Designed miniproteins, single chains, continued (3). Designs and how they scored, part 20

Each design is a single chain, and the fold is of that chain. pLDDT is the mean over its residues in the fold that is shown.

## One batch from the design tools (miniprotein)

Design m8659
Fold by ESMFold2-Fast:
Structure m8659 (fold): chain A 99 residues (1-99)
Amino acid sequence: DAEAAVAELLAGIRDDREIVRALARFLGLPEEWVEAALAALEAIENPDDKELQRRLREAAKRAGLDMEELEEEAKKKNMDIARVVLLKFLELAARRLEA
């Protein structure tokens, strides 16, 4: 079934970017969400790069995410915006897997 197939697929992948792409392809996630998740991974790896942080914010907006809500959630959870964006991508993937 779907959960077992996804678990087996992910067990073979060691690269975070490949995990994002595999989940999106398997679950039919929108391209804008894939771009936001990939930008989030890049921003997490380079927290002092202001240009990558700006690119992440633009990708999140294209995915339909509200920047004010992302900043508030990041503050409440003591996380950076990049981690909140990645968490929301994983929540969307989980919802589609369970539906």
Scores: mean pLDDT 75

Design m8660
Fold by ESMFold2-Fast:
Structure m8660 (fold): chain A 96 residues (1-96)
Amino acid sequence: SAKEEAKKILDEVVKTAKEVFDPSTYERVKKLAEEARKKMETASDEQIALILSEFVEEFRKIVREEADKLTPEQRRKVGATLLKAWEKARELSVKV
């Protein structure tokens, strides 16, 4: 389901954030994911796609803010996770 796929993306983003960011930035990403997950509990499939898209945009802002503090390997890893999350949000928003 859209809800299950979106939750898997949230879990993957949180896992990557823990591996890549400092503890304070990791906690910010974790809280954003927890808020998104709570919103998804009562959401329709269309609302789930929107919630995931909003989460991806907030995650992108954090990635941009923290980019200069990351190693090239960490930047590639978080960039790949961001791209995967963005692609899933886009996939879930398409009904065809």
Scores: mean pLDDT 86

Design m8661
Fold by ESMFold2-Fast:
Structure m8661 (fold): chain A 56 residues (1-56)
Amino acid sequence: KLLEENLAGNKSVPREVLRKLAEAGGGEFEVPAAALGETNVDVFATGERLPISSLD
C-alpha cells in the first residue's frame, strides 16, 4: 500500500534499519522467526506480502 510507495526508491538503504527494527520491535514479526526478520526487506518493500496491522 502506502508502504510500497515509500520503499520504492529507498528500500535498499532502509532495509538494514528495517531488519533491525523488525527483530527488535516486534512480537508479530517474530511469528515465522528468522524468515520474517531476514526476508522483511522483500515483504516490507511490497507492502502486501504481510498485511499486518503495523505494516498497513
Scores: mean pLDDT 44

Design m8662
Fold by ESMFold2-Fast:
Structure m8662 (fold): chain A 69 residues (1-69)
Amino acid sequence: MEELEREITEALGRMAMSIELKIMEKEGASEEKLKEFRERSEKAIEEAAEKLDAKEGVERIKKIYEELK
C-alpha cells in the first residue's frame, strides 16, 4: 500500500506542477522562471513522495509559484 500511496503522491504533485506551469506560461513567465519552477517543484514532489504527504507537496508547489510570479 505504501508503494501505491507514493505513486498517488507523485501523480498529484506532477498534476499540480503541470497546472501551475500552464498558468505561468499564459502569464508570460520567462523560460528561466519556468525552469526554476519546474526544478523546485520536482524536488518538492520527491520529498512529498518520501513522506507520503500529497497535501504538503501540492501546497509547496503553489508556494513556489507565488514566490516566482
Scores: mean pLDDT 82

Design m8663
Fold by ESMFold2-Fast:
Structure m8663 (fold): chain A 79 residues (1-79)
Amino acid sequence: ELELIKEAGIRAAYRLGDEHGLSAGETVGIALRVFIDIEEKNVTTVEELKAILRGASTAPDEEVDRAVEEAYKELLEKK
């Protein structure tokens, strides 16, 4: 669902920002870019979300994929 993908994307962006020591402004910038791209491209799958975050973040693809998977799993387990 779109709302779940948006929340997972934002959480993954903040996790990557924190893990890589980005400033609050830089982290918010990544989160906003991800949010906008999800809306504009109608992203509904975890694979599409991973692709967007790989483009928005300087982290290695494997770390981006892990952050997305962890965020998505956390959201599923809490509902």
Scores: mean pLDDT 77

Design m8664
Fold by ESMFold2-Fast:
Structure m8664 (fold): chain A 57 residues (1-57)
Amino acid sequence: TSQLIQQAVKLYQQGQKKFKQGDYKGAADLYKQAIDLLKQAGVEPGDDLLKMLKKAQ
């Protein structure tokens, strides 16, 4: 539902912050959590989120 999507957006934003700080492992973990929440909400993860996960790995 809308709560899962809101949490996914927050995790994505936190992941972007970690990525900018050079914490690629922390960023990847946050991006994976965001993807899992979107899947639980029945929403397909956006291409930008998937690309950021690949860059953090």
Scores: mean pLDDT 82

Design m8665
Fold by ESMFold2-Fast:
Structure m8665 (fold): chain A 71 residues (1-71)
Amino acid sequence: SNARKDELIKRLKELMEKALEKINTQDESTAEKYGKKVEKLGNEAMKAINDGDFEKAERYLKELEKLVEEL
């Protein structure tokens, strides 16, 4: 369903935006470390969404949510 894909893309976009805002408030070493993790998780989530693997996408989004909470 296009609706599920659109929902996951919106959720990913909102999480990436929130992660970037939080990263910009950190010290340089923390920003670099977490920036790389956020980029990797975001790319893997988007790949899973594009592949139609929504369960895998949900797992990456959940990991990204936890990472954002740690920032």
Scores: mean pLDDT 84

Design m8666
Fold by ESMFold2-Fast:
Structure m8666 (fold): chain A 61 residues (1-61)
Amino acid sequence: SGLDRMIAQLREELKNASDEQLETFLETLTAMLEADPRLSPAAKAEFIARLRAAVDALKAE
């Protein structure tokens, strides 16, 4: 899916980022998603949850 490809790309780009950079990126993307009127609340929640999970996985490495 498009979401899966986007998450995979973000993980590759951010694999060497610091925890602080990862948190800043997550906050920025979350704000952009919440501001998008085209996304349903369910779609926003799904995307945000997957971004948080990806960031947590990178921080655990």
Scores: mean pLDDT 79

Design m8667
Fold by ESMFold2-Fast:
Structure m8667 (fold): chain A 67 residues (1-67)
Amino acid sequence: SAMDRLNRLAQEYLELIKKGVSKEEIARKAEEYDPLLGRQAAKEKNDEDVARLAAAARLSAEGRRRA
């Protein structure tokens, strides 16, 4: 399901943050997929929220079809 994919991607992004990838870099990549969600991720201070917004941006772009 879309929720399962979101959770998996969010977990991967969270692990990248824990390994030392900056939240700013993750948000910048998210802007490439979805400018609105990526910009929102750049404003978040919580690692989990940044990871979830980045995952949502990637799924938004990957879907290509509007739900």
Scores: mean pLDDT 79

Design m8668
Fold by ESMFold2-Fast:
Structure m8668 (fold): chain A 84 residues (1-84)
Amino acid sequence: LTDEQLLEIGEALLEIAGAVALNSAKRMIKQGKPLEEAIEEAVAFLRRVGDILAKEMEKINPEIAKRVREHTERVIADVEEKLR
């Protein structure tokens, strides 16, 4: 895999994780969980996924790991916005 392909895979995995986190949080809110608690759980999940992915990418190329961490924060911001 090229560095470009690795980044594409990383971004796709984070997009999938974001969609899962968003839909899970929406379900929790519908079931009566407080909004802020649902957001905190979604953000914590996404940070864990992003950190695991970035650590694996860092073993190959630290620059890709940095871009994965930056994309993780963008996915987190998007999920928070969509839940508020």
Scores: mean pLDDT 90

Design m8669
Fold by ESMFold2-Fast:
Structure m8669 (fold): chain A 95 residues (1-95)
Amino acid sequence: MENGLEQAEKVKEGQTVIVLGAGRVGKEAAKIAAAKGAKKIIVIDRSEEAARETAELARALGVEAEALVGDATEMKEEALKKLDPEEVVVINGVA
């Protein structure tokens, strides 16, 4: 089963990463993406606290991070409109 952790392992140095869901899988995916050399991590969750905690975790690992609160599908579309499709990786952090 390809999960968010397997998607995070495919992150390349300098890419922007969008993590959908800031639960247990989303937090681990953000850590892996940071270790792989992600330039920026965007965390999307309906919980402001969970999104903020995950973004702060990425920043503590030396990566620029942003927390977005709302529906993962709608906010993913808005984030992707501003990013180069070749430079972005989307990770499903929902179990």
Scores: mean pLDDT 78

Design m8670
Fold by ESMFold2-Fast:
Structure m8670 (fold): chain A 103 residues (1-103)
Amino acid sequence: GSEEALRRLEALKREAGGEIFKNIHDKDKVKEILERFRKGLEELRDQLPPEVQAEVDEMIELIKRAIEDGDPEALDRVLAYLKVPAGSLRVIGDELDAELAKR
């Protein structure tokens, strides 16, 4: 029961984090990935242990705030949960600097 649900949660987090990292320059795509992740969390919630349900409920609310209100603090907390590197939000600057260093 709960062990399989916990494995599904980890898979959802890994997939969402990886796809956001690949699409970090595309805000509309990031929003789409977050909406899909929220739906996956809502479908999985009732199969999780009670202590993990509370964590997932908080994450669902943070995703809603990030998408609907454009809350950057909520977005940062979601990205941290998905283990997206904090430096990824500076990707345009950091990658531009790296490309300029190659010349």
Scores: mean pLDDT 76

Design m8671
Fold by ESMFold2-Fast:
Structure m8671 (fold): chain A 70 residues (1-70)
Amino acid sequence: SEEVEELVRERVEKVGAQMTPPWSEAEKEEVFRRSLEAVREREAEYDGSEPFETWVGEVVDEVVIEAITA
């Protein structure tokens, strides 16, 4: 959904800007794409025990770690 895309985009933009060096547009777009796919695949596992924004942020952070190690 558009709301999920906005949450993922905002998190990736914020994280990318805080990296050393800051991520390029291409790097942010790749991490956005991977993070959005990860959220979509795992969305059915979300049970409401934590705020959805918090859960999305955790998924994005996992993808960021994978991207840094790749």
Scores: mean pLDDT 81

Design m8672
Fold by ESMFold2-Fast:
Structure m8672 (fold): chain A 80 residues (1-80)
Amino acid sequence: MELVEEFKKKLDEIYKDYKEGKISFDQANEKIRELLTEFGEKLEKEVKDPEERQKASDEILDYLNKYMDEFEKIRKEKEK
C-alpha cells in the first residue's frame, strides 16, 4: 500500500536524523505526531474500504512500535 510505504520512508528519515544527532528527541516526537496526523488524513481521503484502512493502520502501528523502542534506547544512551 503506497500510503504505508510513504509513512515507513518518512519514519525511517526521522529515525536516521535522530540517531545521527541532527534532531532532538522532542523534535523527533513532534515530527512523528505530524506524520501520524498526515497519514490518518490521507488514509480517510484516499482509502474508502474499511478493511484496507484497518490493514494499513495495523502495519504502521507495528512499524511505529518497533521504532519507538529503538528511539527510547537511543535516548537513554545519549543521556548517559
Scores: mean pLDDT 79

Design m8673
Fold by ESMFold2-Fast:
Structure m8673 (fold): chain A 91 residues (1-91)
Amino acid sequence: SKLDEEARKLAPTVTSREEAVAKMRELVERLEKELLEKEGLPTLEELLENAEKMSKEELAVLAYILYVKALEEGDEEFRKKAEELGLRAEK
């Protein structure tokens, strides 16, 4: 995935856990911008279909993006799905 490719490029530049968190945040912000540039958020149905094929790391990033967007738009349904995807990523 795009996330895996970008994470691989960042891995050799990371020297600490704090730097890893900062770089991950930058990557998430960029992915959020790319999602917006695709003319909005995918539907919940499309997200559920894609979630079944995603790695734990991809699910965590997706859950974070959805959580941030739900807060910005006040969409409680997106927030609940983001929390559900985050819990799946922890397993």
Scores: mean pLDDT 57

Design m8674
Fold by ESMFold2-Fast:
Order: sequence, then C-alpha cells, then structure tokens
Structure m8674 (fold): chain A 78 residues (1-78)
Amino acid sequence: GYKEITLEFHGLQPSEEARERMREAALAIPGVHAVRFEAPRRAVLTVDASVDPVALAERLSRLLGVPVGVASVREVAA
C-alpha cells in the first residue's frame, strides 16, 4: 500500500530551482515514488506505507537546510 504525506517547507524559496532541488532530494529517499506541489512551500509525496512521515520530514529538513513539517498523512488504495 501507499501513503500520501503532505509536507510544509518553512523558509524554502518559492522558485522553480528550489522546487526541483526538493523533488530530487525527496525522490532519492527510498520508498518515495512521486512528488506533487500544491503550493510554493507545500508538497504531497506518494510513499510506501512503511515510510514514517516524521522521519521523512526530518531527513528532508537536513538535506535542504530548512524546517520541514508534516501537515497531513493519508492512506491510499494501492
């Protein structure tokens, strides 16, 4: 099964270059399959159901140098 994890990127610059960097960083994480931006600082990640949302946010925060918070988690039918 999969989850959709909605993340908020506090302090991320609202540029296409910043979004590309975030997408690349997220897709490099095992269990992340897709990234969709809903707003300049908000993205929905499609991940394996085993992925921990808090651990994912902490890892992305470290990789990008900005605070990352979990806004919502939704299970999706596989």
Scores: mean pLDDT 82

Design m8675
Fold by ESMFold2-Fast:
Structure m8675 (fold): chain A 78 residues (1-78)
Amino acid sequence: MTQQEIDEGVAALEIAVGNLLLKKGYPEEAAETYLRAAERYPDSPETPRALENAAKAAEAAGDLERAAELRAEAERAA
C-alpha cells in the first residue's frame, strides 16, 4: 500500500466520521472533521466534497460566514 493509498483511506474514514457527527447533531465537530480530511489530502478528488460537507456543517452550527467561504473553496477545488 502506498502513502497515497493510506492517505486516501484515512481521508475517507474522516469524512465518514464527520457524516456520523452531523447525523448525531454535532455540526461544529463535523465541520472540523471534514476540514481535517480536506487539509490532509488537498489533491484528492474527494476534497471538493469534503469542503462542501464542511460548509453544510458550519451552516448547521450557525457560522454562515465560514459556510460561504468553504463553499467558495469547494467550487474552486472542483
Scores: mean pLDDT 76

Design m8676
Fold by ESMFold2-Fast:
Structure m8676 (fold): chain A 103 residues (1-103)
Amino acid sequence: NATKLADELAEQTRRLLQEAIELAEKAIEDPSYAEEAVEKARLAATLVQQLIDFGDLESVKELSPLVRKLVELLRKLAEVVPEYREEALRIARKLEELLKKAS
């Protein structure tokens, strides 16, 4: 059932975005979380891309506030953890590009 698969992917994407946001907030205060935050953010970007590839633009629009919050946190993380700056900014740019494709 294509509808069930899309709903499951959207729910997984929401959970991963929330995890990435929580880890990014922690990483800004404690750099030891930065690697995990960047890895979860990369996975979240991959799932958002999969939603777009499946044509589920409505779910991407509903998730857009979480995606924008993650972008803002990744940009802050890039300022406070120089070791992950390039990777965090790369993921932030990818997420912004994905939001443009869904608009």
Scores: mean pLDDT 88

Design m8677
Fold by ESMFold2-Fast:
Structure m8677 (fold): chain A 62 residues (1-62)
Amino acid sequence: AAEASRLVAEKATPEERERLAQRINDVVDEVSATHTDPAAQRAATGARINEILREEAERLLK
């Protein structure tokens, strides 16, 4: 998680980071709309953000 986030910060272009931020915002909005329990919302948001960061980091390591 921390390493993937660092790779994105260091190697992604501003446009790529903006696109990633938009995807994360979309996930937060979706989870907030479907989950009312704060603990479940945090768990679901964290898991989906970790998947997105992992995919982005893998793409950047090509």
Scores: mean pLDDT 75

Design m8678
Fold by ESMFold2-Fast:
Structure m8678 (fold): chain A 80 residues (1-80)
Amino acid sequence: SPEQQAELRRVRLEAAELISKAMKLLNKIKDPEKQKEYRKELFKIAEEFHEAVWAGDLDKARESLKKLQELIKKIEEDVK
């Protein structure tokens, strides 16, 4: 439906902003092993998100956005 397509566009934009924020925070991590682990986790969540969007699965897309937000929160704690 047009409404579902609009919602998919909205979640894609939100994901892009969250991924950008996560990447900027990762550049502030001094420990290269932690940075590598967080990059790996970010990549996996981003893949899950893109697969959900491609399948039109809004519930899975929203769950992946929640995982992105949780990852950002973890990274923010490690940059302090």
Scores: mean pLDDT 87

Design m8679
Fold by ESMFold2-Fast:
Structure m8679 (fold): chain A 110 residues (1-110)
Amino acid sequence: MIKPKKLKLSEEDEEIVKRLVEELDEILKNASEEQRKELEEFRKRVAEERPELSEAERELAAKVALLIVEGRHEEARAVMGRLLAEIGAPKTNNILGVGVRLAAERLAAE
């Protein structure tokens, strides 16, 4: 049986997430080799901890985590605010919560 519907994205929600991922790809297109490597580690960790998330949801979480560890807090807040406005708090927290936590753990390890 499939998981409860409460946090599953609608088709419209999934399109919003994919659009935000595309916008983040543009702002991260000039990322250094080290930033790309950090992003890949976040992608791996999100996939391991939250395998139930879609590819787009995991990609968004990983990219927001990278923005946070790079000190790009205004851009991270803008993405979180847009997602909150478009799909609501429970779905936003379900997607971004893992990214925010992984970023906090990474910063604490320094």
Scores: mean pLDDT 81

Design m8680
Fold by ESMFold2-Fast:
Structure m8680 (fold): chain A 78 residues (1-78)
Amino acid sequence: SGVEQLLKELEEENEKNLEIVRTGSKEEGEKVLDETRKKYDDILQKMRDGGASQETIDALQKYADRVLKEMEELLEKK
């Protein structure tokens, strides 16, 4: 339940961040990418510290990698 709520909040924030990357300047998009990367690193570390399963950590890492790649691809097109 807590993980599902967190993922829903992350998805809502990601949609907003992707809109900034799409419509904003390259500099604004690069800032959003950097902040997003740092946020996922912090979340992953907290999950490890909290004793989350390796399967849960791997699933979140895969999700983070996909989001970051989408942001990077949008920035490359600018």
Scores: mean pLDDT 82

Design m8681
Fold by ESMFold2-Fast:
Structure m8681 (fold): chain A 86 residues (1-86)
Amino acid sequence: EKAKEEARNGGEAAEEGARRGGPTGRTAGAVSGIGGGVSAELENRKAGKEEEAEKALEGGRRAAEEAARGDAEGARRGGEEAEKAA
């Protein structure tokens, strides 16, 4: 499933970015987290799954916000939420 794959990849990258730390790691993690959520959202919208699309985007946003804060566990949870919605 494209949506699930995009969400999973984004969440994993967000967790890794948060774990690496520093401005570069946190920024890369945040970009990957939101990117995965947005990709999953778009695929779900194409499939007519509006509720799942919104949940995938929200999970990706959480992954991005937590990665930006350097919280790897929070980033992972956000990515898992996006993947479950995908």
Scores: mean pLDDT 81

Design m8682
Fold by ESMFold2-Fast:
Structure m8682 (fold): chain A 101 residues (1-101)
Amino acid sequence: GMRGAVVEVGKARAAVLVEPDGRATIHLDVSPDATPEDVYRAAREAVRLAVEAGAKEITVYTSGDPETREAVKRALEEAGFEIVKEEVDEDGNYVIHARRK
């Protein structure tokens, strides 16, 4: 079955879902008053949990703020993922697609 987890660091919250086929989704919700360190730590912990649950592909949904994007990309790259696509979805979320290299 699917594996799910929630990570909260300060005012950053990540919901992690990993499917049996190795596809993971992370929804990173960042309060306007969240610190950059809290955002990075939440992203790093969420990516770590996804990897431990067998993630080979991770899609992160978050805000389009440059600082939030860079924190997410850093967490993914440090975990051995390459960023394959970045986009804005129909709901206005910033979406980062990554796969294990």
Scores: mean pLDDT 86

Design m8683
Fold by ESMFold2-Fast:
Structure m8683 (fold): chain A 71 residues (1-71)
Amino acid sequence: SDLTLEDINRILRGEDVTFKTTSAEEAAEVLKTVLGDRAKITYKEDKVEVTLPNGAVATLYKDGKVVVTPA
């Protein structure tokens, strides 16, 4: 399943989520689209990190796990 608006809201609240997608990069692009230029994306070999407007970092793993680290 694709990353949903509820998943995005949970990430913005600092909650860990697991999404049923095969692409962490696609999930990061959805977050960038929703948050605009206020979100910064860093692509790594095994994960994608999205710096949220509040300074928290959402780490998107290729297995669909998302972990939010507070600022």
Scores: mean pLDDT 71

Design m8684
Fold by ESMFold2-Fast:
Structure m8684 (fold): chain A 82 residues (1-82)
Amino acid sequence: SPELDALFDETKARIDAAKSPEEVRKILEEAYKRIKETFTPEERLYFAQRLLQYATHLPEEKRKVVVEIARKLIEDALSELL
């Protein structure tokens, strides 16, 4: 969806600009809340997949946080599809 893609692009830009893994965590926690309230479980899985692809291009400290939050997003979405 265009809205989901826009949120991803915004989140990616904020993570790229973040100076610490703590800032990355805050950005992702804010995005997680918005995603959970607004998008379907299938759209949330798509967002998590994009986060995991993006994480492969990040330095280790940022990558670890992105992977952690993406895993939580996947687990929550899958639990709602059951």
Scores: mean pLDDT 87

Design m8685
Fold by ESMFold2-Fast:
Structure m8685 (fold): chain A 92 residues (1-92)
Amino acid sequence: RDELWQRLEELAKQAEEAIKKGDWEKAVEKLRQLAEVLGEIAGLSDEEKEQLYKALIEMYRAKKEGKSSEEVQKFAEKYSHILQLVAERLEA
């Protein structure tokens, strides 16, 4: 568990740096890896990990395209089930 949390923190930092630099290709790669590791910690199925990855990519794409906070919130609502599932499992 501790090694997965350390890996998650490392990937989150790398994703954040890529996003800040506008390196879309690297950001997408790191968000995919982040969803895989986070999904392992949360005990997600392969299908649920894919949903988590899609949620992260859609929200990032909306921000990159300059969409309003309201539009970003709509994507969060669309993926509320997977986001809530991850949150609940991380609290346990």
Scores: mean pLDDT 76

Design m8686
Fold by ESMFold2-Fast:
Structure m8686 (fold): chain A 68 residues (1-68)
Amino acid sequence: MSEEEKLIQAAEDWAAKYLPLLPEDVRARIEAELRRLIAELRAGKVSLEEFEQRVLALYLEAEEVIAA
């Protein structure tokens, strides 16, 4: 697998596990943003480093909501 595919797979695995734990409105927003980031990465519009950084920010936001 390419590094790009590994990062996408990791993000999809995280989403499958943690997004169902979120309220519907927050889940829909984070899911839409993650889907957009994956599409932008596949289209070459964002770097691997930018993708990782932005996905990490979404993970942290989701964890704060789950912990609240």
Scores: mean pLDDT 83

Design m8687
Fold by ESMFold2-Fast:
Structure m8687 (fold): chain A 81 residues (1-81)
Amino acid sequence: SELEEQLRRAVELADRELARDPQNAFTLALRGVFLAALGEDEEAQKLYAEARSLTPPSQQPQLDQLVAEARAAIAAARAEA
């Protein structure tokens, strides 16, 4: 589907960013959201765990908000298809 193609492209872009900055917690979390949307739940769970371990407790609300917003955007895209 078009959404699956967009999600795979998003994973490729996240991989590119992580090649430059492997410890970017927000990019790790976004990659996890895209992979979960593609059905790759095990890899997504590992990425969320890594993202949280790299995020100071004071910034975890921002990480959680980013994940929630990304999930909502994907759900909205699926509903419009």
Scores: mean pLDDT 86

Design m8688
Fold by ESMFold2-Fast:
Structure m8688 (fold): chain A 100 residues (1-100)
Amino acid sequence: MEPSAEEIADRILKVYDKDGDGKITKEELKEFVREYLKAITGKEVSDETAEGLADAFIEMLDRDGDGYITKEELKKFVEAILKNNPESYKILVDILKKRE
């Protein structure tokens, strides 16, 4: 069964939420997005390019400007990824599995 956007967001929190407060920092989300972008573009995208794209995406999600991404914002982020590329389920799960 393919995981839901909520299940993937929950797994991101478990992997990257180091203090267990139910939210992650922009830096932690940037790390995840960077790995995702490298996975979908292949091995040719630089870390700097992936980081720049991740920063742009995070700026759109963090409307509060507090430097944290909530579970609800993570869910919306995952939903946006899956809406644009449904095959990303496997890519997202593979990235999370490597970090668990």
Scores: mean pLDDT 71

Design m8689
Fold by ESMFold2-Fast:
Structure m8689 (fold): chain A 117 residues (1-117)
Amino acid sequence: SKCDELIELLESGNQDAVINFIVRHTHIPENVIRNKSLTLKELLVKYQQRDPSTPEEDLIHHVALVLKYEFKQPYTVEEYEQLIKEHPVATFLYIVVNSELKCTGKVPLVNFLKVLS
């Protein structure tokens, strides 16, 4: 599956191969993937049509809940909120990949952040 292919690319540690995979299989352009200065709110408003009036703190909390409960990742909500603040672009890309490729949390978040952060 595309999820298994991505897991193998992440295990290889080849950042450019992972970025190229995301560009080919999602709607996110390469310049966005490589831009570490974008906020989670900017990305969610532009690419997931989230309400621009929603405070950033509420979006961070919502994403932390998605990581814990929908994608079954093994940390606390508070640990995810901190992780999202430190790595907003990589965390956004993780959500996009799981949504568009229907990976259902099979891709390990830690490996994804390690390669793309």
Scores: mean pLDDT 84

Design m8690
Fold by ESMFold2-Fast:
Parts: sequence; structure tokens; C-alpha cells
Structure m8690 (fold): chain A 81 residues (1-81)
Amino acid sequence: MEDVKLKEVVMTVRLVTASEEDRQKLLDAINEIKEAEVLEEFPDGTMVVRIKAKSEVEALSIAKELAKYAERVEVLSVEVI
């Protein structure tokens, strides 16, 4: 039996926050989500976050959840591994 080879999806997003309060809320949300990791944080409230998920739908769902705490969200890359 050939098992369907489940590929891991890695999505990298840039998140821009409008305030220090929103930045703290976003960091708290990232810490609650085991699939999300902060790669870089900039003093202007910009963060680059990596999302490792089992599907593109899951990765997009996580990105949308994080978008609630950000003024702007930009998908930098989507890679299927």
C-alpha cells in the first residue's frame, strides 16, 4: 500500500502592527500557535513569521488568525516540502 505522502507547507509572512499593544497581542498569539515562529522582529512593529503546517489550507487559516492582530499582512513565500 502506497501511503499518500503528506507534504509539509512552510509559509513565511510579514506582519505590520500599528501600535506596541498590537505587537504584544500578536506575539502572544504566535506563542499560543505551535506552528508559528518569529524569524525577525523590527523596531517599527514589523515581524517576519514562519508558519509550518500540514496543508496550505491550515497555513492560510493560521495566517488569517494572526492577521486579526496586524494592520497589514504580506505573504512572502509558500513552500511545499
Scores: mean pLDDT 78

Design m8691
Fold by ESMFold2-Fast:
Structure m8691 (fold): chain A 96 residues (1-96)
Amino acid sequence: DEYERLVRQAQAIVEVLRRRAAELGILDDFQAAYRQGYQEGRQLALKAGLSDAQIRAMGYAGGVHRGGQLLLANTPDPAERERLARELEAAALAAG
């Protein structure tokens, strides 16, 4: 099922970002930023009258965006920062 695969991919990227946040010692801040982004994305989708699946997808996108921004700001190594930026861009493209 393509939908199940897309949901698993979204959950996988969130877990990768969460692990990176833990390695940087900012897991709690990341979780707070992710939750805020998720709620913002969900609210936008609800106001637009989108389906439950699209509401969930926009929630993940919002969470990944806000959490990703926090990780980029707190990544001290320029090479790792560039790699993370590319991973976030690829995730955004995959979300449509």
Scores: mean pLDDT 77

Design m8692
Fold by ESMFold2-Fast:
Parts: structure tokens; C-alpha cells; sequence
Structure m8692 (fold): chain A 73 residues (1-73)
């Protein structure tokens, strides 16, 4: 449950900070992951959600990294 709460808070903060700058595709991924995590009942469920969405998460993380680097430049 602590891991689930931390994951939800991290994604909610990401949505708050970067939501307006994300592509529509990755914004949808972020919103879908938040809803799936809110329905998760255990840290094992969280891990399964992450594994099932590995490729979509990788694409989201690449865009977030690019946005962050652009702001630091």
C-alpha cells in the first residue's frame, strides 16, 4: 500500500508539472496508469501494471526526460 501511494503521488505530480507539455498519447498513458494504480490492491498489483505497460512507460519516460532537459538548457 505504501508503494502504491508513492506511485500514485509520483504520477499525479508528473501530471501536474508536465501534463500540458505531454503529447496526447503520453498524457492518455499517464491518466490510464493513474486509474489502474488507484484500483490496485497490493504492491504486487502495482508491479503487474508496470510490467504490462512497460513499453508505454518507456515512451512516457523518454518524453518526460526530453522536457526536463529542455527546461535545464
Amino acid sequence: SSGRKAAIEDLENTLKLYGSQLSPENLEVLKQLLEELKKAKSDEDVQKIVEENKDRLAALQRELGAIEQEKLA
Scores: mean pLDDT 80

